# Designed miniproteins, single chains, part 1

Scores and structures below are computed, not measured.

Each design is a single chain, and the fold is of that chain. pLDDT is the mean over its residues in the fold that is shown.

## One batch from the design tools (miniprotein)

Design m1
Fold by ESMFold2-Fast:
Structure m1 (fold): chain A 75 residues (1-75)
Amino acid sequence: SEREKLLEELEEKARKAEEALKKGEVGAEFELTYTDEEGHTRSIKVKLLTPDKVLMTEIDTERNFSGEKEVTLPS
């Protein structure tokens, strides 16, 4: 039941973030936090830098690792 409530909250946040990104709102961001198969907490963050460009950040908090990549969206 607790897991189901967290999944519903995550789905609602993801839906609203997607709507903001589709509107081209510069500075809109979406973050998904999950636990991998080894029990490590990981996050994927997507931020709209311009209407056609996003910044993707992958974070492994336990290994203090983060990787950033800029992706150009097709018009």
Scores: mean pLDDT 68

Design m2
Fold by ESMFold2-Fast:
Structure m2 (fold): chain A 94 residues (1-94)
Amino acid sequence: MSPEEIAEKIARGILELVKLLYEGLRAQGHSEETILEIIGIAVRHEVREATKVPGVSARQVRDTLLRLLEEEDIPEAVREVIRRAVEEVEAEAE
């Protein structure tokens, strides 16, 4: 399996996690602010974990995830949180 294929599978997995968190937390009656905060934490964590895979960089996961977001029917607020979370992880990689 190529590093690019691994990065795509990880990015798709992160999107599915985001969808599950958004739907599940909203169904439980959590506020939008709380849901967005939790999604941001989860995305940052998953992108950091992805960089532990040999040949996978935060940038590869970020670029793939942002490309997939253009094709997904996800609320704008959720898309913005995902973008900010991946940018924060990239900025931490000094």
Scores: mean pLDDT 80

Design m3
Fold by ESMFold2-Fast:
Parts: sequence; structure tokens; C-alpha cells
Structure m3 (fold): chain A 118 residues (1-118)
Amino acid sequence: SKLEEAKRLIEELEKQLNALIDSKNPFDQLYHLNKAYQTLLRIYEIAKELSEEEFKEVKDMLIKVLENASKRYREKGLDELAEQIDKLIEKLKKANTVEEMYKVMLEFLRLVAEHVLS
């Protein structure tokens, strides 16, 4: 089903983000960031075709992805970055459309990209 494909892609997104956060190599970080962007775009395309109830399930999974990223950055002493991600979690909770969800997720990846390029 499209919902099961979306869930698999969200697991792949979290895997790419975890690999990025664990990496100390800038080229490896950029590789995983690129894969995260590609995976998010695929999630967005599938999510447009989901029911309202299925969309809510996808959004709840993406909230957990951001919560995990926030926790992991905080464990690294990056408290300001974690706080910025926490604000995006609150925005994601308020997202009522696939387009609003995608916009918040793009803001999240941009925030991660800015950190990697610093």
C-alpha cells in the first residue's frame, strides 16, 4: 500500500539522518543530507495520495523523527540547534496539510544543512 511505502521511506529518512548526525566527515554528512532530501521528496509525493487518517499517521512518524534528531543533537551539546528543531516539532504538530508538513520538513533539513556547512 502507499501508506506502507511512506512508512518504509520515513524509516529510510531516519536512517540517513542518524548516519549524518554520527558522521565526523563533511563529505559523508553531505552524502546523507542529499539522500535525506531525495527521500523526503518521495515521502511528499506519496503523502499527497493518502487519506486524512493515513496522513495523520505519516505526520506522527515524522514528529518522532524530529524528536529523535533533537535528542541526538542535544546529546552532542548542540542545545541551540536542538531548541530550533523543537520549535519545528511544534509547527509540524499544527500542520493540517501535506504541503504544510513538507514545508516544515524542508525547514528542518535546511537547518541541518546550515549546521553541516558551518
Scores: mean pLDDT 91

Design m4
Fold by ESMFold2-Fast:
Structure m4 (fold): chain A 107 residues (1-107)
Amino acid sequence: NEDVRNLFTSLMRAMIKKNDKESLNKFLKGLAAATGKEDKVPEILELTKDLDPQQVALYLAEVTGAWGLIEIAKLAGVYFDPSKLTEEQKKKLEEVVKLLGLESGVK
């Protein structure tokens, strides 16, 4: 499925390529479409516009259970680092997860 490959490719690029807002936005649009939340895309993009796109991508990879992509990111020396986020930015990421209809990564 081309849509699944485009989703995978955009997530990988956003995780590995520093400051790749275009790939993050493509991933967010594809993920919203896959979860039936395409109407939430403008709100999701507004919430993420001032966030580090690499950290957003890494967080969403963890939330979606994309463990294979996370292992590849580690080989490139990149990790989700919550210390790079303020409490307000973390709340914005939690709101994105809710808007996408995903489970909260905080159990």
Scores: mean pLDDT 80

Design m5
Fold by ESMFold2-Fast:
Parts: C-alpha cells; sequence; structure tokens
Structure m5 (fold): chain A 67 residues (1-67)
C-alpha cells in the first residue's frame, strides 16, 4: 500500500493528511487539528493523528480518535 500526502475536502473544510489505499478501504490520517462538518451534519473536532476510514466509494466507515 502507498501512503500519499493529500488534502481531504469535506464540504467547505480542507484537512491536510496522508492517505493509504487498500483493496477495500481508504485510510486518512490527519496531519493537523481541524474542525469539519460531515455530510450528515455532525461537527467533528479532529486532532493531529485522528484516523478516518472510508470504503472504496468514499463512504465514511469509522473515526479513530488520536490516542
Amino acid sequence: PSTTPVVLVLGEDEVPGTLTATDDQLTFTASEPATVTLPDGRVVNLQKGTVLVFDREGRLLSIIPAP
């Protein structure tokens, strides 16, 4: 799997981080803290190191908070 620096765009919010792609999932790790609004209207405060897991179609599966 390749890890690529990316900017995740969620509505009007932009979060810099890294993306690791696998056959079934996309794993995004936030490189900076950010507050984002999810498509369902939830406001989430991301810490540096928060992991967002998406399926191959870009659907959010889970949020793993930074330790």
Scores: mean pLDDT 77

Design m6
Fold by ESMFold2-Fast:
Structure m6 (fold): chain A 86 residues (1-86)
Amino acid sequence: MVDEILAKASPESAKYIRQGLFYATLGNYDQATYWFQKAVDSLVSQGQYDLAAQTAQFMGDVLDSHRRYDEANQWYQLAEELKKKA
């Protein structure tokens, strides 16, 4: 759940996740994916690969629920690759 990710994330990564979540609730998926990518990059730079994978999985789930299947699949693939590095 996103609340569990936010509780474990650094303040910077949490800020990016909150921005992405805000834009997702507005239906602005271009901005949502931009901020979630910044969150993933921030978590990766900190060596938090499992949390980065969970963040990518969550963005994939949001896109899938809104029928953006090609983009959801790209985020799911990113989550699997990040999980392998954890």
Scores: mean pLDDT 87

Design m7
Fold by ESMFold2-Fast:
Structure m7 (fold): chain A 97 residues (1-97)
Amino acid sequence: KKEEAIKLAYEAAVHARDAAYLAEKQGNTESAEHFRRAAEDARKASIYLKNGDFEKAKKYFEEARIHAERGANLSTGDAAQHARKAAEYAKKAIELL
């Protein structure tokens, strides 16, 4: 379960980073900031999982989900699609913890 959650953290971070890149290319700085924050929070969740701190990991997955969803609502197309995938991976990780 822990290793599965770490893989989901990785997937969430990758999709959030891709969403940030696409939003920046579109000039959508506000969405890009949300997506960068989502990627950072997913990475922090992975660190806390490795250290056995499941409560902090859940908190950071929830923050990653919230930022990805907020950014997605402020964007369109591929950026929004990647952001929604990041949110789904973060949500699945929370369900495992």
Scores: mean pLDDT 89

Design m8
Fold by ESMFold2-Fast:
Structure m8 (fold): chain A 70 residues (1-70)
Amino acid sequence: SEEELEKKIKEKIEEVLKDNPEAAKLYFELLEVAKQYQKATSPEEKQKLLQQGVALMEKLVETLKEYNES
């Protein structure tokens, strides 16, 4: 199922991130923003949280890319 796939991906990401504390921090911050986005009821709140989430995701991707291209 989609939920099982999501959980498996999350567990695998956490396994990779345990050796990279900066990426782990960004990932957990992203999860907090995602939870807030799901609870948000106003379009304005959702847009603000989406912008925060995108910024965190971009930094996480950049951090992981540097690790892979070292």
Scores: mean pLDDT 76

Design m9
Fold by ESMFold2-Fast:
Structure m9 (fold): chain A 84 residues (1-84)
Amino acid sequence: SVANVIALGRALKEVVDERKLPDQEPAPLSAAQRAALDAALAEALGSTDFEEQKRIMEGILDTFGPAALGVIEDALVRRHLEAA
């Protein structure tokens, strides 16, 4: 559901905004970190439960930091397009 994807994205943005340091750009992810992030996202997107997806994605943000938010948002959009 598009509404579910939007709600998840907004909830994750609120978590990032609470943790964001003022005037600090997120450090770019290394190739190894990006590969690990992509694997974790595949696991999260394999879940059919909104609350479980949210919990796993919050864990991804805890591990990879705010730089992961854009990757998560892109993955959610691609997943929605593939499912449609």
Scores: mean pLDDT 68

Design m10
Fold by ESMFold2-Fast:
Structure m10 (fold): chain A 70 residues (1-70)
Amino acid sequence: DSSAQLKALIAQVERMARNLERLVKEGLITKEQAIKLLEMYVESLSKHESPEQTAEVKKVVEEAIKRLEA
């Protein structure tokens, strides 16, 4: 089911975003590097996932970027 797949994809992206936020907090990567990795991931997904799934992932990534910039 597309809805179940979307929920799983969102959960995976949220986990990745939280891991990147922790790496920035620990000083292992820069905020700029974390933001670039999230942007590149969304670009990669847009080539393989539906536009609807990509749009929902973009929302999660935008919130993560907002937290990184705070």
Scores: mean pLDDT 81

Design m11
Fold by ESMFold2-Fast:
Structure m11 (fold): chain A 60 residues (1-60)
Amino acid sequence: MEEKIKEVMGGKEKLTREDLLKLLSHLYNEGKTDEAIKLFSPDGSGVITEEDLEKVLEEL
């Protein structure tokens, strides 16, 4: 998952909250909603919450 996020963002070593929001917006605009959900909501709820974003930021 982390590798895929870095690949989409152009291989950044560290991501900020702003970078994650840009990535999420990019995936939605590309119609890759399922991929966005898999990256940010691994519980499979189908909803990306602020808590999910904070968890991703903490891991990165």
Scores: mean pLDDT 63

Design m12
Fold by ESMFold2-Fast:
Structure m12 (fold): chain A 60 residues (1-60)
Amino acid sequence: MSEKTIKLARELLGSSSGEAAHALAGHVPVDHVMLVSKLSIENGGKLTEEAVKRLKEYLE
């Protein structure tokens, strides 16, 4: 599941937190969706390389 979340997050680079959460909903666990949304918000409301790096640290 962690690998799938990270792979999908990388496909969504540059998306808003809401767009990323919507795209991940139903494909990964809810806690992963919430984490991606939170990290995107912390990075100016966009899913950035920095947000994905932090996501990997939390899931691996």
Scores: mean pLDDT 81

Design m13
Fold by ESMFold2-Fast:
Structure m13 (fold): chain A 83 residues (1-83)
Amino acid sequence: MSPAELAELARRALEENRRALAEARAAGAPESELRLLEFAVRAAEALLRTAEAALAAPPEEVAAVLAAGRAELLAMLKAEQEA
């Protein structure tokens, strides 16, 4: 997947998850559902930030940007599992 394709997918996921979270909050959804949607929003934001950074980076830095983004996502996932 190219950084441009990743950015498009991340933007779509972010828009969809933000809408779902807002609707769930308005409906008084269970805390477990809200936590899942809040994590999905944060993960999509991290993916988008990584993809946009890779698109803006010089070619020689793209691999490092993608590696840093992957590490951030893994750290977020681990923190959520430990919470």
Scores: mean pLDDT 83

Design m14
Fold by ESMFold2-Fast:
Structure m14 (fold): chain A 109 residues (1-109)
Amino acid sequence: SREAEIQAFIDRYVKNRVQRFLSLSPEEQQKELDRLLEIAREFLRLRESGDRQALLDFALREFAFLVAELNLSDEDLVPAAERVLLALLRELSKIEPERVQPLLEELEA
């Protein structure tokens, strides 16, 4: 099914990103985490603003790979981007709980 295809892609993408993160030096891990947390904070800010067009424009910029790899429609892109962020933050919260957990809780709300 289409849903199974999207989920399988997200699972593989998240697994690959976590494996890459763990292969980095501690300094590069913190830079990668800073980048990801900034993306997640901006997503949350835009979601809370209620500006659906601004949120879609953000997803098109930061998650263009989802469109390229899965040919996602605009309607499916924002939910898929949120699923990617949630899955990445859940895995990274096991490694860096103090930095990741507060934002993960806000995004899950």
Scores: mean pLDDT 89

Design m15
Fold by ESMFold2-Fast:
Structure m15 (fold): chain A 109 residues (1-109)
Amino acid sequence: STADLHRIIEEVKRLNDEIIRIALELMEIAPDRLNTLIGLTLQAIGESTDLDMLLQREPTRGEVLTQVSRSLDIARELLRIARTVNRELARQAEEIIEEIDRIRKQLEA
């Protein structure tokens, strides 16, 4: 249902906000990764904007799946960096990836 898709979009938006938070925290402790982390942060902000646009209309399952897949790719890139910088931020990124992947699998069922 549209209501179920809207709930999924809102959940993915919250997870995207957590990805942005982790990227910002990594920027404070990994100045050698600053340009890459800025790029990932801007990508995550762009994905949140796209998710907001989907909430303004009746999205298709395929449109939501496409956005969820993009969020998952950004989160995976962030995890690669986090693993080289900070163990706790890497753990947090792994939890977010597991949540996004769970949502992706739910949409594919």
Scores: mean pLDDT 89

Design m16
Fold by ESMFold2-Fast:
Structure m16 (fold): chain A 78 residues (1-78)
Amino acid sequence: MLSEEEKEKLLAFLRSVVPALSEDTDLDNLSDEEAQLVLDWFRARAPEALAAVGEPSLADLRSAEVLRRLMEALSRQP
């Protein structure tokens, strides 16, 4: 379970790569549009990170924990 501080840090990072995300985005309650933007970015820029996390669905991306795992997978890409 992520702390509020960890969620804020994760949101700041996601907004650096997906600038269309709002600063008020709730990482545990992403809209379909916000989740799709994140998923599309990873498919285009880091498909290996999606594979490493088991190709999360839009519903899975509404969890801050799943987003954290994607960021960890991204940090391990060549």
Scores: mean pLDDT 73

Design m17
Fold by ESMFold2-Fast:
Structure m17 (fold): chain A 72 residues (1-72)
Amino acid sequence: SMEEDTRRSVEGLEKAIAAGSGAGAAASIADLAKVGAPKEVVQEGLRRAEEAFGADHPAVRAARAAMEKYGV
C-alpha cells in the first residue's frame, strides 16, 4: 500500500541519514516521490537531507531532480 511504501521509505531515509549515506537518502526521497507520498512528507525528507548533507551535496541535487521528475 502507499502507506506501507511511504513508511518504509521514511524509515530508509532516517537510516541513511544516521549512517551518513547521501546516496541512500537520495534513493529514499526518490522512492517517496515515485510512490506518490504526500508532498509535505517528500519536502520534509528533502529538508532533512539538506540539513544533514548540505543543499549543494550531489545526493541532495539528485533528490531534487527526482522530485521534479515525479511532479513534487
Scores: mean pLDDT 87

Design m18
Fold by ESMFold2-Fast:
Structure m18 (fold): chain A 100 residues (1-100)
Amino acid sequence: MKEEAIKLLEEARTVLSDLANQAEKEGRLDSAILYSLAIIALSVAINDLKKGADVREVLEWTARVLERFAEQAESLGDTEGAKVLREYAEKLRELAEKIK
């Protein structure tokens, strides 16, 4: 589960990095900053897991953080970004639910 969790978080970071680069090129600086902050949260989660933090707690916390960023993306009119953030939040929650 820990290795699967890290892989999912690294995948999310890559996707959000691509969205941040696209937002910056399009002059959508608020969205680019939002994605950069989400990437920092994902990096903290990966580092915590590598240090032996509880996998379920890290996944549940990270999912809540990504949901909040999705709400902010929606408020900026970034519907595609909000969708991607929510999809990863859901994947993280589904993985957390499998940890018993």
Scores: mean pLDDT 88

Design m19
Fold by ESMFold2-Fast:
Formats: structure tokens, sequence, C-alpha cells
Structure m19 (fold): chain A 100 residues (1-100)
């Protein structure tokens, strides 16, 4: 539970930083591509390299899943399974940090 709480805090920091970057760019309409670019930059600035890579990969899978929701349900299921695996890896990293 504590590892999950820390993961949520780290995700919130990435989202807040991504919003700052989008506001600085004067974005009036959001596209998935602009959101992913901002998330990638934010994650690199506020997280350790390993967690940054995993959060970016998770965001990419979520975007791909949303784009394919109505057209390819089998692909969506595969993407959801990959997303679960990435979340497990992130939790393992945080748990390792908590145990030192």
Amino acid sequence: SKAKELLLEKVEKVVEKARELLEKRGVTSMTPELMLEAIEEAAKEVLDEELAKLIVELAKLQVEGAQNKGSNPELVKELEEKAKEIEKKMLEIIEKELKK
C-alpha cells in the first residue's frame, strides 16, 4: 500500500510538470502526441531514469489502447496486460527503495 501511495505521488508530479510544459507552449487543443511529448519531458526531469522510462512506456500503451478501443479489442487486451506488467515493475522498484 505504501509503495502504491508513493507511485501515485510520483505520477502526480509528472502530470503537474507536463501541464506546466503544455501551458508554456501555449497549447489551446490537446492531442495524444502533445500529451506524450510533455509526459516524456516531465518524467525525465522529475523521476529517476528507470521509473521515467516505465511511466513513458505506460503512457504510450494507454494512448495506443484508447486509439484501438473500437477497432481491435484483442490488441487492447494485449496492451492492458503489458500495462499491468509495467505497473508491477514500477511497484517493485519503489518497494526496493523503501527497503534500501
Scores: mean pLDDT 81

Design m20
Fold by ESMFold2-Fast:
Structure m20 (fold): chain A 94 residues (1-94)
Amino acid sequence: MREELEKKLEELERELRKLAERAMGEGNFVRADAMGLALRAVRLLLEGRLEEAARSWKRAKSHLTPEEKKIAEEAMRIAAELAGLTEEEIEKVR
């Protein structure tokens, strides 16, 4: 179970990085930066740094497409599960 979640998170992070690279190639630096902030939020959640993750995600989410936002939210959900965060703590980030 844990190993499956870790692999799924790595897959989602790779998808976000690919989307950021595509946005950069298209000259959409705002969306590329937002993807970077979403990836940062994922890493901060894994570290248990909930308030910093929430701030990073709030800055990111308004600049992402619905598809990118869905991928980022799924990655954050898995990161929170791996970090042992409660549902209440997860809701504060979203």
Scores: mean pLDDT 83

Design m21
Fold by ESMFold2-Fast:
Order: C-alpha cells, then sequence, then structure tokens
Structure m21 (fold): chain A 90 residues (1-90)
C-alpha cells in the first residue's frame, strides 16, 4: 500500500489537475496564463517530495486565481483543498 504521505501527494496532484481543468473549461485565458506557472511549480515540488514548497506555490496560485472574476468558485475551492492536503503532508 502507498504511504500516508504518498497518498496525500497523489490526492493533492489530482486536485491540482482538476483546478487546471476548471481554469481551461472556464475559458479565462488570462487567469489560466497567470495561475498555471504556480501550479506547475507546485506539481514539480510535490513530485520532488518538497510538500512545504508545493503548498506555498499552491497558496500563491489560489491568491492569483482569486483576483480573476472569471475563475469559478469551485476551482478556488479545489486549489484550497490541494494546499491543505500538501500542508498536511509537510
Amino acid sequence: AASEEERIAILAQAQLSMAVLGLVVAGDKEALDAVLPYINEAEKAAEAGDFEKAAEYTRKALEIASKYPGVPQSTLETLREAAELLEEAA
């Protein structure tokens, strides 16, 4: 079985992927372009086992996304859940 930390990392990565999909489906390209670099850095940090850094980048993605009215509330909630999961793994 996967370790608790590995399980949390997989769930957080799934949440980050869902957030990207939400941004793409919403069609706000400016929001997507602003947020995506932070999500990519969060995914790289999580894959490297640096959950503290992954959480920091995810929180930054959430902060940036929250400034764009075109970003759905469900996408903001998904980013918050990802950050909380990564913080738990840290």
Scores: mean pLDDT 83

Design m22
Fold by ESMFold2-Fast:
Structure m22 (fold): chain A 81 residues (1-81)
Amino acid sequence: SSLRSRISSLDRRGSDLRRIRDDNRSRYNNFDRIFRDTGSGNDMINAARYRRRMDESDRRYRSVSSDRDSTISRMSSSISS
C-alpha cells in the first residue's frame, strides 16, 4: 500500500539522518576534546561546525518523524469510517 511504502521511506530517511547525527556527534566530541587540550581556534571552529551539522540532522530527523506521524494519522482517518 502507499501508506506502507511512504512509512518505509520515512523510516529509512529517519535512520539515515540519525546515523549522520551520530557521526557528526563523534566528530564534534573529538574536536572538542582536542580543543580543550590544545586551545586551538581551528579545533574550536571544527567542533562548532560538526555540532551545527549534528543539530541540523537532528532537526531534520524530528521533521521526518512528524511527517511520519502525520501520514499515519491522515491515512488512518481515510480508512476509519
Scores: mean pLDDT 80

Design m23
Fold by ESMFold2-Fast:
Structure m23 (fold): chain A 65 residues (1-65)
Amino acid sequence: MKEKARELAREKARELLPKYQAGEISETDLILELTDAIMKETGLSATEAHRIALEVLDELRAEEA
């Protein structure tokens, strides 16, 4: 479950990062979109989905650095 949620979040984050970098969405919007996607696809709670969204964004930012 958690690993599947992380992979979904990574795919969604890669899709949304260009929009965030272009200023089309805020960081708050990015996090909310990821959290919503995880909740809808996995059925995890908002708290769990939000934590996974933050972890995935942190990992993707570290990969680019």
Scores: mean pLDDT 77

Design m24
Fold by ESMFold2-Fast:
Structure m24 (fold): chain A 62 residues (1-62)
Amino acid sequence: DEKLNKFLDLLKEKYPEANLIPTSDAKKLAEEAGIPRSLVEEAAEGRKFLGGEELDRLVELL
């Protein structure tokens, strides 16, 4: 999935050592990759930060 790979590359570039990513930044980077912000919001389930579980959920929604 080209959009997913672009999103993951952007996350790794900005947060190479982070286990938790701010949901606001993840939404912005997802939009840059062509992924709707609403999918990031659904994966986050109201959380302020995305961990591995939330990122796995986002992959399932794509």
Scores: mean pLDDT 79

Design m25
Fold by ESMFold2-Fast:
Structure m25 (fold): chain A 91 residues (1-91)
Amino acid sequence: MRVEAGPPDSSSQTVTVVGEHPAQYTRALLHTNGEGVAVSQVEAGPVSRHTFTLPKSTTLTQVQLEAINHRADGPDERELVGTLNLTVSAV
């Protein structure tokens, strides 16, 4: 798993979560300080990209990536592919 920060504009910031895990779907979870959790789910290939556009003031605390395979006759198989903790300095 890799996290790429795009250049912020005057009002927003872009965060892209990249995974290289073969699955039917991947889910990215962006944990924020005070705004809750932003979630994206996409169909996976060899590489999955999840792009989030957030207010420039949003502080990220953690990023997680899950691999998901649906089963016809059972519960979905979910695997945590990676976790990245982001250190927030409080002043």
Scores: mean pLDDT 72

Design m26
Fold by ESMFold2-Fast:
Structure m26 (fold): chain A 81 residues (1-81)
Amino acid sequence: KSELLSELVRKAIAAADEAGMSPEQVSKLVGLILRIVGDIEDGDADGVRESIQRIIDMLRSAGASDAALAEIQALGDQLVA
Protein backbone atom coordinates (compact mmCIF):
# COMPACT_ATOMS: atom_id res chain seq x y z
CA LYS A 1 0.00 0.00 0.00
CA SER A 2 2.63 2.55 1.13
CA GLU A 3 5.12 1.27 -1.52
CA LEU A 4 2.49 1.54 -4.30
CA LEU A 5 1.58 5.10 -3.25
CA SER A 6 5.28 6.11 -3.11
CA GLU A 7 5.85 4.70 -6.61
CA LEU A 8 2.72 6.48 -7.92
CA VAL A 9 3.99 9.79 -6.45
CA ARG A 10 7.46 9.26 -8.01
CA LYS A 11 5.99 8.41 -11.45
CA ALA A 12 3.49 11.30 -11.38
CA ILE A 13 6.13 13.88 -10.38
CA ALA A 14 8.60 12.55 -13.00
CA ALA A 15 5.88 12.71 -15.70
CA ALA A 16 4.92 16.26 -14.62
CA ASP A 17 8.57 17.40 -14.73
CA GLU A 18 9.15 15.79 -18.16
CA ALA A 19 5.92 17.41 -19.48
CA GLY A 20 7.10 20.83 -18.23
CA MET A 21 4.31 21.45 -15.71
CA SER A 22 4.59 24.69 -13.74
CA PRO A 23 5.14 24.71 -9.93
CA GLU A 24 1.49 25.84 -9.61
CA GLN A 25 0.26 22.86 -11.67
CA VAL A 26 2.52 20.52 -9.64
CA SER A 27 0.96 21.96 -6.45
CA LYS A 28 -2.51 20.98 -7.77
CA LEU A 29 -1.20 17.49 -8.58
CA VAL A 30 0.14 17.18 -4.99
CA GLY A 31 -3.35 18.18 -3.75
CA LEU A 32 -4.85 15.25 -5.70
CA ILE A 33 -2.24 12.88 -4.19
CA LEU A 34 -3.21 14.07 -0.68
CA ARG A 35 -6.87 13.39 -1.55
CA ILE A 36 -5.87 9.83 -2.58
CA VAL A 37 -4.22 9.34 0.85
CA GLY A 38 -7.43 10.47 2.60
CA ASP A 39 -9.65 8.31 0.37
CA ILE A 40 -7.45 5.24 1.04
CA GLU A 41 -7.78 5.85 4.82
CA ASP A 42 -11.59 6.13 4.41
CA GLY A 43 -11.79 3.01 2.19
CA ASP A 44 -13.21 5.13 -0.67
CA ALA A 45 -12.02 3.21 -3.75
CA ASP A 46 -14.23 5.34 -6.06
CA GLY A 47 -12.62 8.51 -4.68
CA VAL A 48 -9.16 7.04 -5.37
CA ARG A 49 -10.19 6.14 -8.96
CA GLU A 50 -11.58 9.67 -9.52
CA SER A 51 -8.37 11.33 -8.27
CA ILE A 52 -6.19 8.98 -10.40
CA GLN A 53 -8.23 9.92 -13.49
CA ARG A 54 -7.83 13.65 -12.66
CA ILE A 55 -4.05 13.19 -12.33
CA ILE A 56 -3.91 11.29 -15.66
CA ASP A 57 -6.05 13.94 -17.41
CA MET A 58 -3.84 16.74 -16.05
CA LEU A 59 -0.63 14.97 -17.13
CA ARG A 60 -2.07 14.11 -20.57
CA SER A 61 -3.05 17.78 -21.09
CA ALA A 62 0.54 18.76 -20.17
CA GLY A 63 1.96 16.35 -22.78
CA ALA A 64 2.98 13.30 -20.73
CA SER A 65 3.71 10.15 -22.78
CA ASP A 66 1.16 7.35 -23.18
CA ALA A 67 3.71 4.99 -21.53
CA ALA A 68 3.98 7.21 -18.41
CA LEU A 69 0.16 7.54 -18.22
CA ALA A 70 -0.21 3.73 -18.51
CA GLU A 71 2.25 3.19 -15.61
CA ILE A 72 0.31 5.64 -13.40
CA GLN A 73 -3.02 3.98 -14.33
CA ALA A 74 -1.60 0.51 -13.46
CA LEU A 75 -0.37 1.75 -10.05
CA GLY A 76 -3.76 3.38 -9.43
CA ASP A 77 -5.55 0.11 -10.28
CA GLN A 78 -3.30 -1.72 -7.78
CA LEU A 79 -4.13 0.85 -5.05
CA VAL A 80 -7.90 0.10 -5.39
CA ALA A 81 -7.49 -3.71 -5.65
Scores: mean pLDDT 83

Design m27
Fold by ESMFold2-Fast:
Structure m27 (fold): chain A 72 residues (1-72)
Amino acid sequence: MASDTTLAAALHEALEVVESAETFEEAKERLRQMMEKISDEDIRAVLEELLEKSESKEELIELIRQRLAEYR
């Protein structure tokens, strides 16, 4: 429960960071900066996987939202 809540919180923050970015490159850099502050390796691995799978800002947003849907 706590781990799922923490991951959901990180995904919500990642979504806000990505949506606030002007470009896909800026979104990736902001997300990487956020990941550097995360000590939980499992959470960082999830965010890194989403970042590596995305080819555009829109796709990254979709992947984050899809992952968040699992915690509803």
Scores: mean pLDDT 78

Design m28
Fold by ESMFold2-Fast:
Structure m28 (fold): chain A 66 residues (1-66)
Amino acid sequence: AELVAALRDPDPAVRLAAAYLIGSTKDPELVAEAVAVSDADGRRAIANAVPLTKEQAEKKAEELLA
């Protein structure tokens, strides 16, 4: 999956953006896979993104990548 691959990116902004997008999907299998490959910052971002809407997570990801 493209987003899961981004969690292994050397750029921390790319990793955090992917974490927010994955968390906002609320897909338990995708979230579990993402948590398994993420660092502590990524896991926190995934947890923070779960209550967000897709639009809110996309806006956060755009801010991180800008």
Scores: mean pLDDT 78

Design m29
Fold by ESMFold2-Fast:
Structure m29 (fold): chain A 94 residues (1-94)
Amino acid sequence: KAVDEAVKILREHRDELVERIVAATSLTPEQVREAIDKAIEEGKKLLSKKDLTVEQALAFILNLIRSDLISLAPSPEEIEAVRKVVDEFLEKLL
């Protein structure tokens, strides 16, 4: 239930998150979309048996998105840009 609501919120903000990451990095829209979608599916699996709040589920999945995007970022400057964008989304959505 909480995981499903967190996934719904993330999907509603997916295009905005893609746009902000693409604007701040050399990553393509396809790379960013694939990383976000992968992190959402991974988060759904990991959280399926946990009794969490929506905020806890959302924070967990956003942290997975951050980790996957950082792994794709080719420079320290782009790693910092990814971190900043995801942290701003954490503050906005929580």
Scores: mean pLDDT 84

Design m30
Fold by ESMFold2-Fast:
Structure m30 (fold): chain A 65 residues (1-65)
Amino acid sequence: MTLEEAKKELEKLIEENREEPFDDLVRKLTDLVNKYSETMSEEQRSELWKIFQELLEKAREEHRA
């Protein structure tokens, strides 16, 4: 799986779970990121976690707005 594919899957999960409590969304996102990270290189894992943090902050802002 590419970083671009992983990012798209994370974005889709956020969109599909917009109505869920934020804590449930965070858990689902963290599980998905961990699953992808197990098969990635150290460099790709670092980039994936950066993407995850950016998407999580955006979702957090939208939830609190």
Scores: mean pLDDT 77

Design m31
Fold by ESMFold2-Fast:
Structure m31 (fold): chain A 84 residues (1-84)
Amino acid sequence: ELDELIAEIERLTGIPAEVLREEIRKLREIGVSEEEILTLLRFALLTARRAEMSEEERAAAIAEFKAFVAEHEERLRELVEKYE
């Protein structure tokens, strides 16, 4: 079913099938198993469908995550200063 997954990813993302096949070949050369390759392609399909969600929604999620990280880092800075 590898060819079916490649065709569907090409349809959803516009990445040419030949490019996907080349990437797969390289993964095989470095020792990634066929089962792992199939899993990665299935995950890529799910990610491509999710990415079809608006760029605005993605940007908002990233902004929220950055705000959370910044707040968490402030606590880390306080701990470092207290240690000294």
Scores: mean pLDDT 64

Design m32
Fold by ESMFold2-Fast:
Structure m32 (fold): chain A 74 residues (1-74)
Amino acid sequence: VLSDEQRAELRTLAQTAALEAEDPELRALAKQIVESKTDEELLAGVERLIARLRELGHERTAATLESRVQALRA
């Protein structure tokens, strides 16, 4: 179970990544993450965002976000 602080952090990171990349699909994924109603939906959305960031060559941002998600699942 994610804390309110952890949920807020993941939503903020997703929105920041989408704004920096200026990609419509990343913006749609960030919106889906912000609107997620369960921890499972939020984490699944973040994983989709990580995959898209990698496709666009934003490897550093993707790696940072992936590391945070892995820490939350441990």
Scores: mean pLDDT 78

Design m33
Fold by ESMFold2-Fast:
Structure m33 (fold): chain A 98 residues (1-98)
Amino acid sequence: MEALEYVEKALQYVREAIEAAKNGDLEKMKEFAKKALEYVSKARDVAIKEGKLDAVIHLNTAEFYLEKALNAKTPEDAISYLEKAEQALREALRVLRE
């Protein structure tokens, strides 16, 4: 799978995590955030191998905020971190499409 496809999968799981958090379901949010982290890690490994270092910066930012979301104690904090992760993944996707 190309780095771009892994980023698209990560974005799908981040959106599902945001919806779970909006419903107050932190357990479900964490499961979706863990899946997003798995795909971010896969995308980063492929991007490094392909020399797409600008994408790696955005993927590292997404991983940082996803890890913060996993440690969030409130839905509001989780949503804030997940939205920052979503923005970073959108930037990674933009760079990978260039």
Scores: mean pLDDT 88

Design m34
Fold by ESMFold2-Fast:
Structure m34 (fold): chain A 89 residues (1-89)
Amino acid sequence: MSKEELIDELVELFKKLDPDGKRLTQQELAALMAQLSDEDKALLQELWMLADKDRDGVISYEELREAAETLSNEELKRIVEAMKKALKA
């Protein structure tokens, strides 16, 4: 799977957390993280910190996509697989 395909899948998974929203909040992320292993939480937290450049606890999908571009394909695949398992829908 290409990096672009992994990023597209990641964005669609995050949209499932807030299907009506234009932005993601730390509260929505916290609910997902409660279902993850400590290792997967650390990786997702790294992605969030890269995306949340203004540190307001809110990220846009554009910021998420930009942050995801800085991660390796293996890290992106791991996040995607962890989110799929947690969301089960």
Scores: mean pLDDT 76

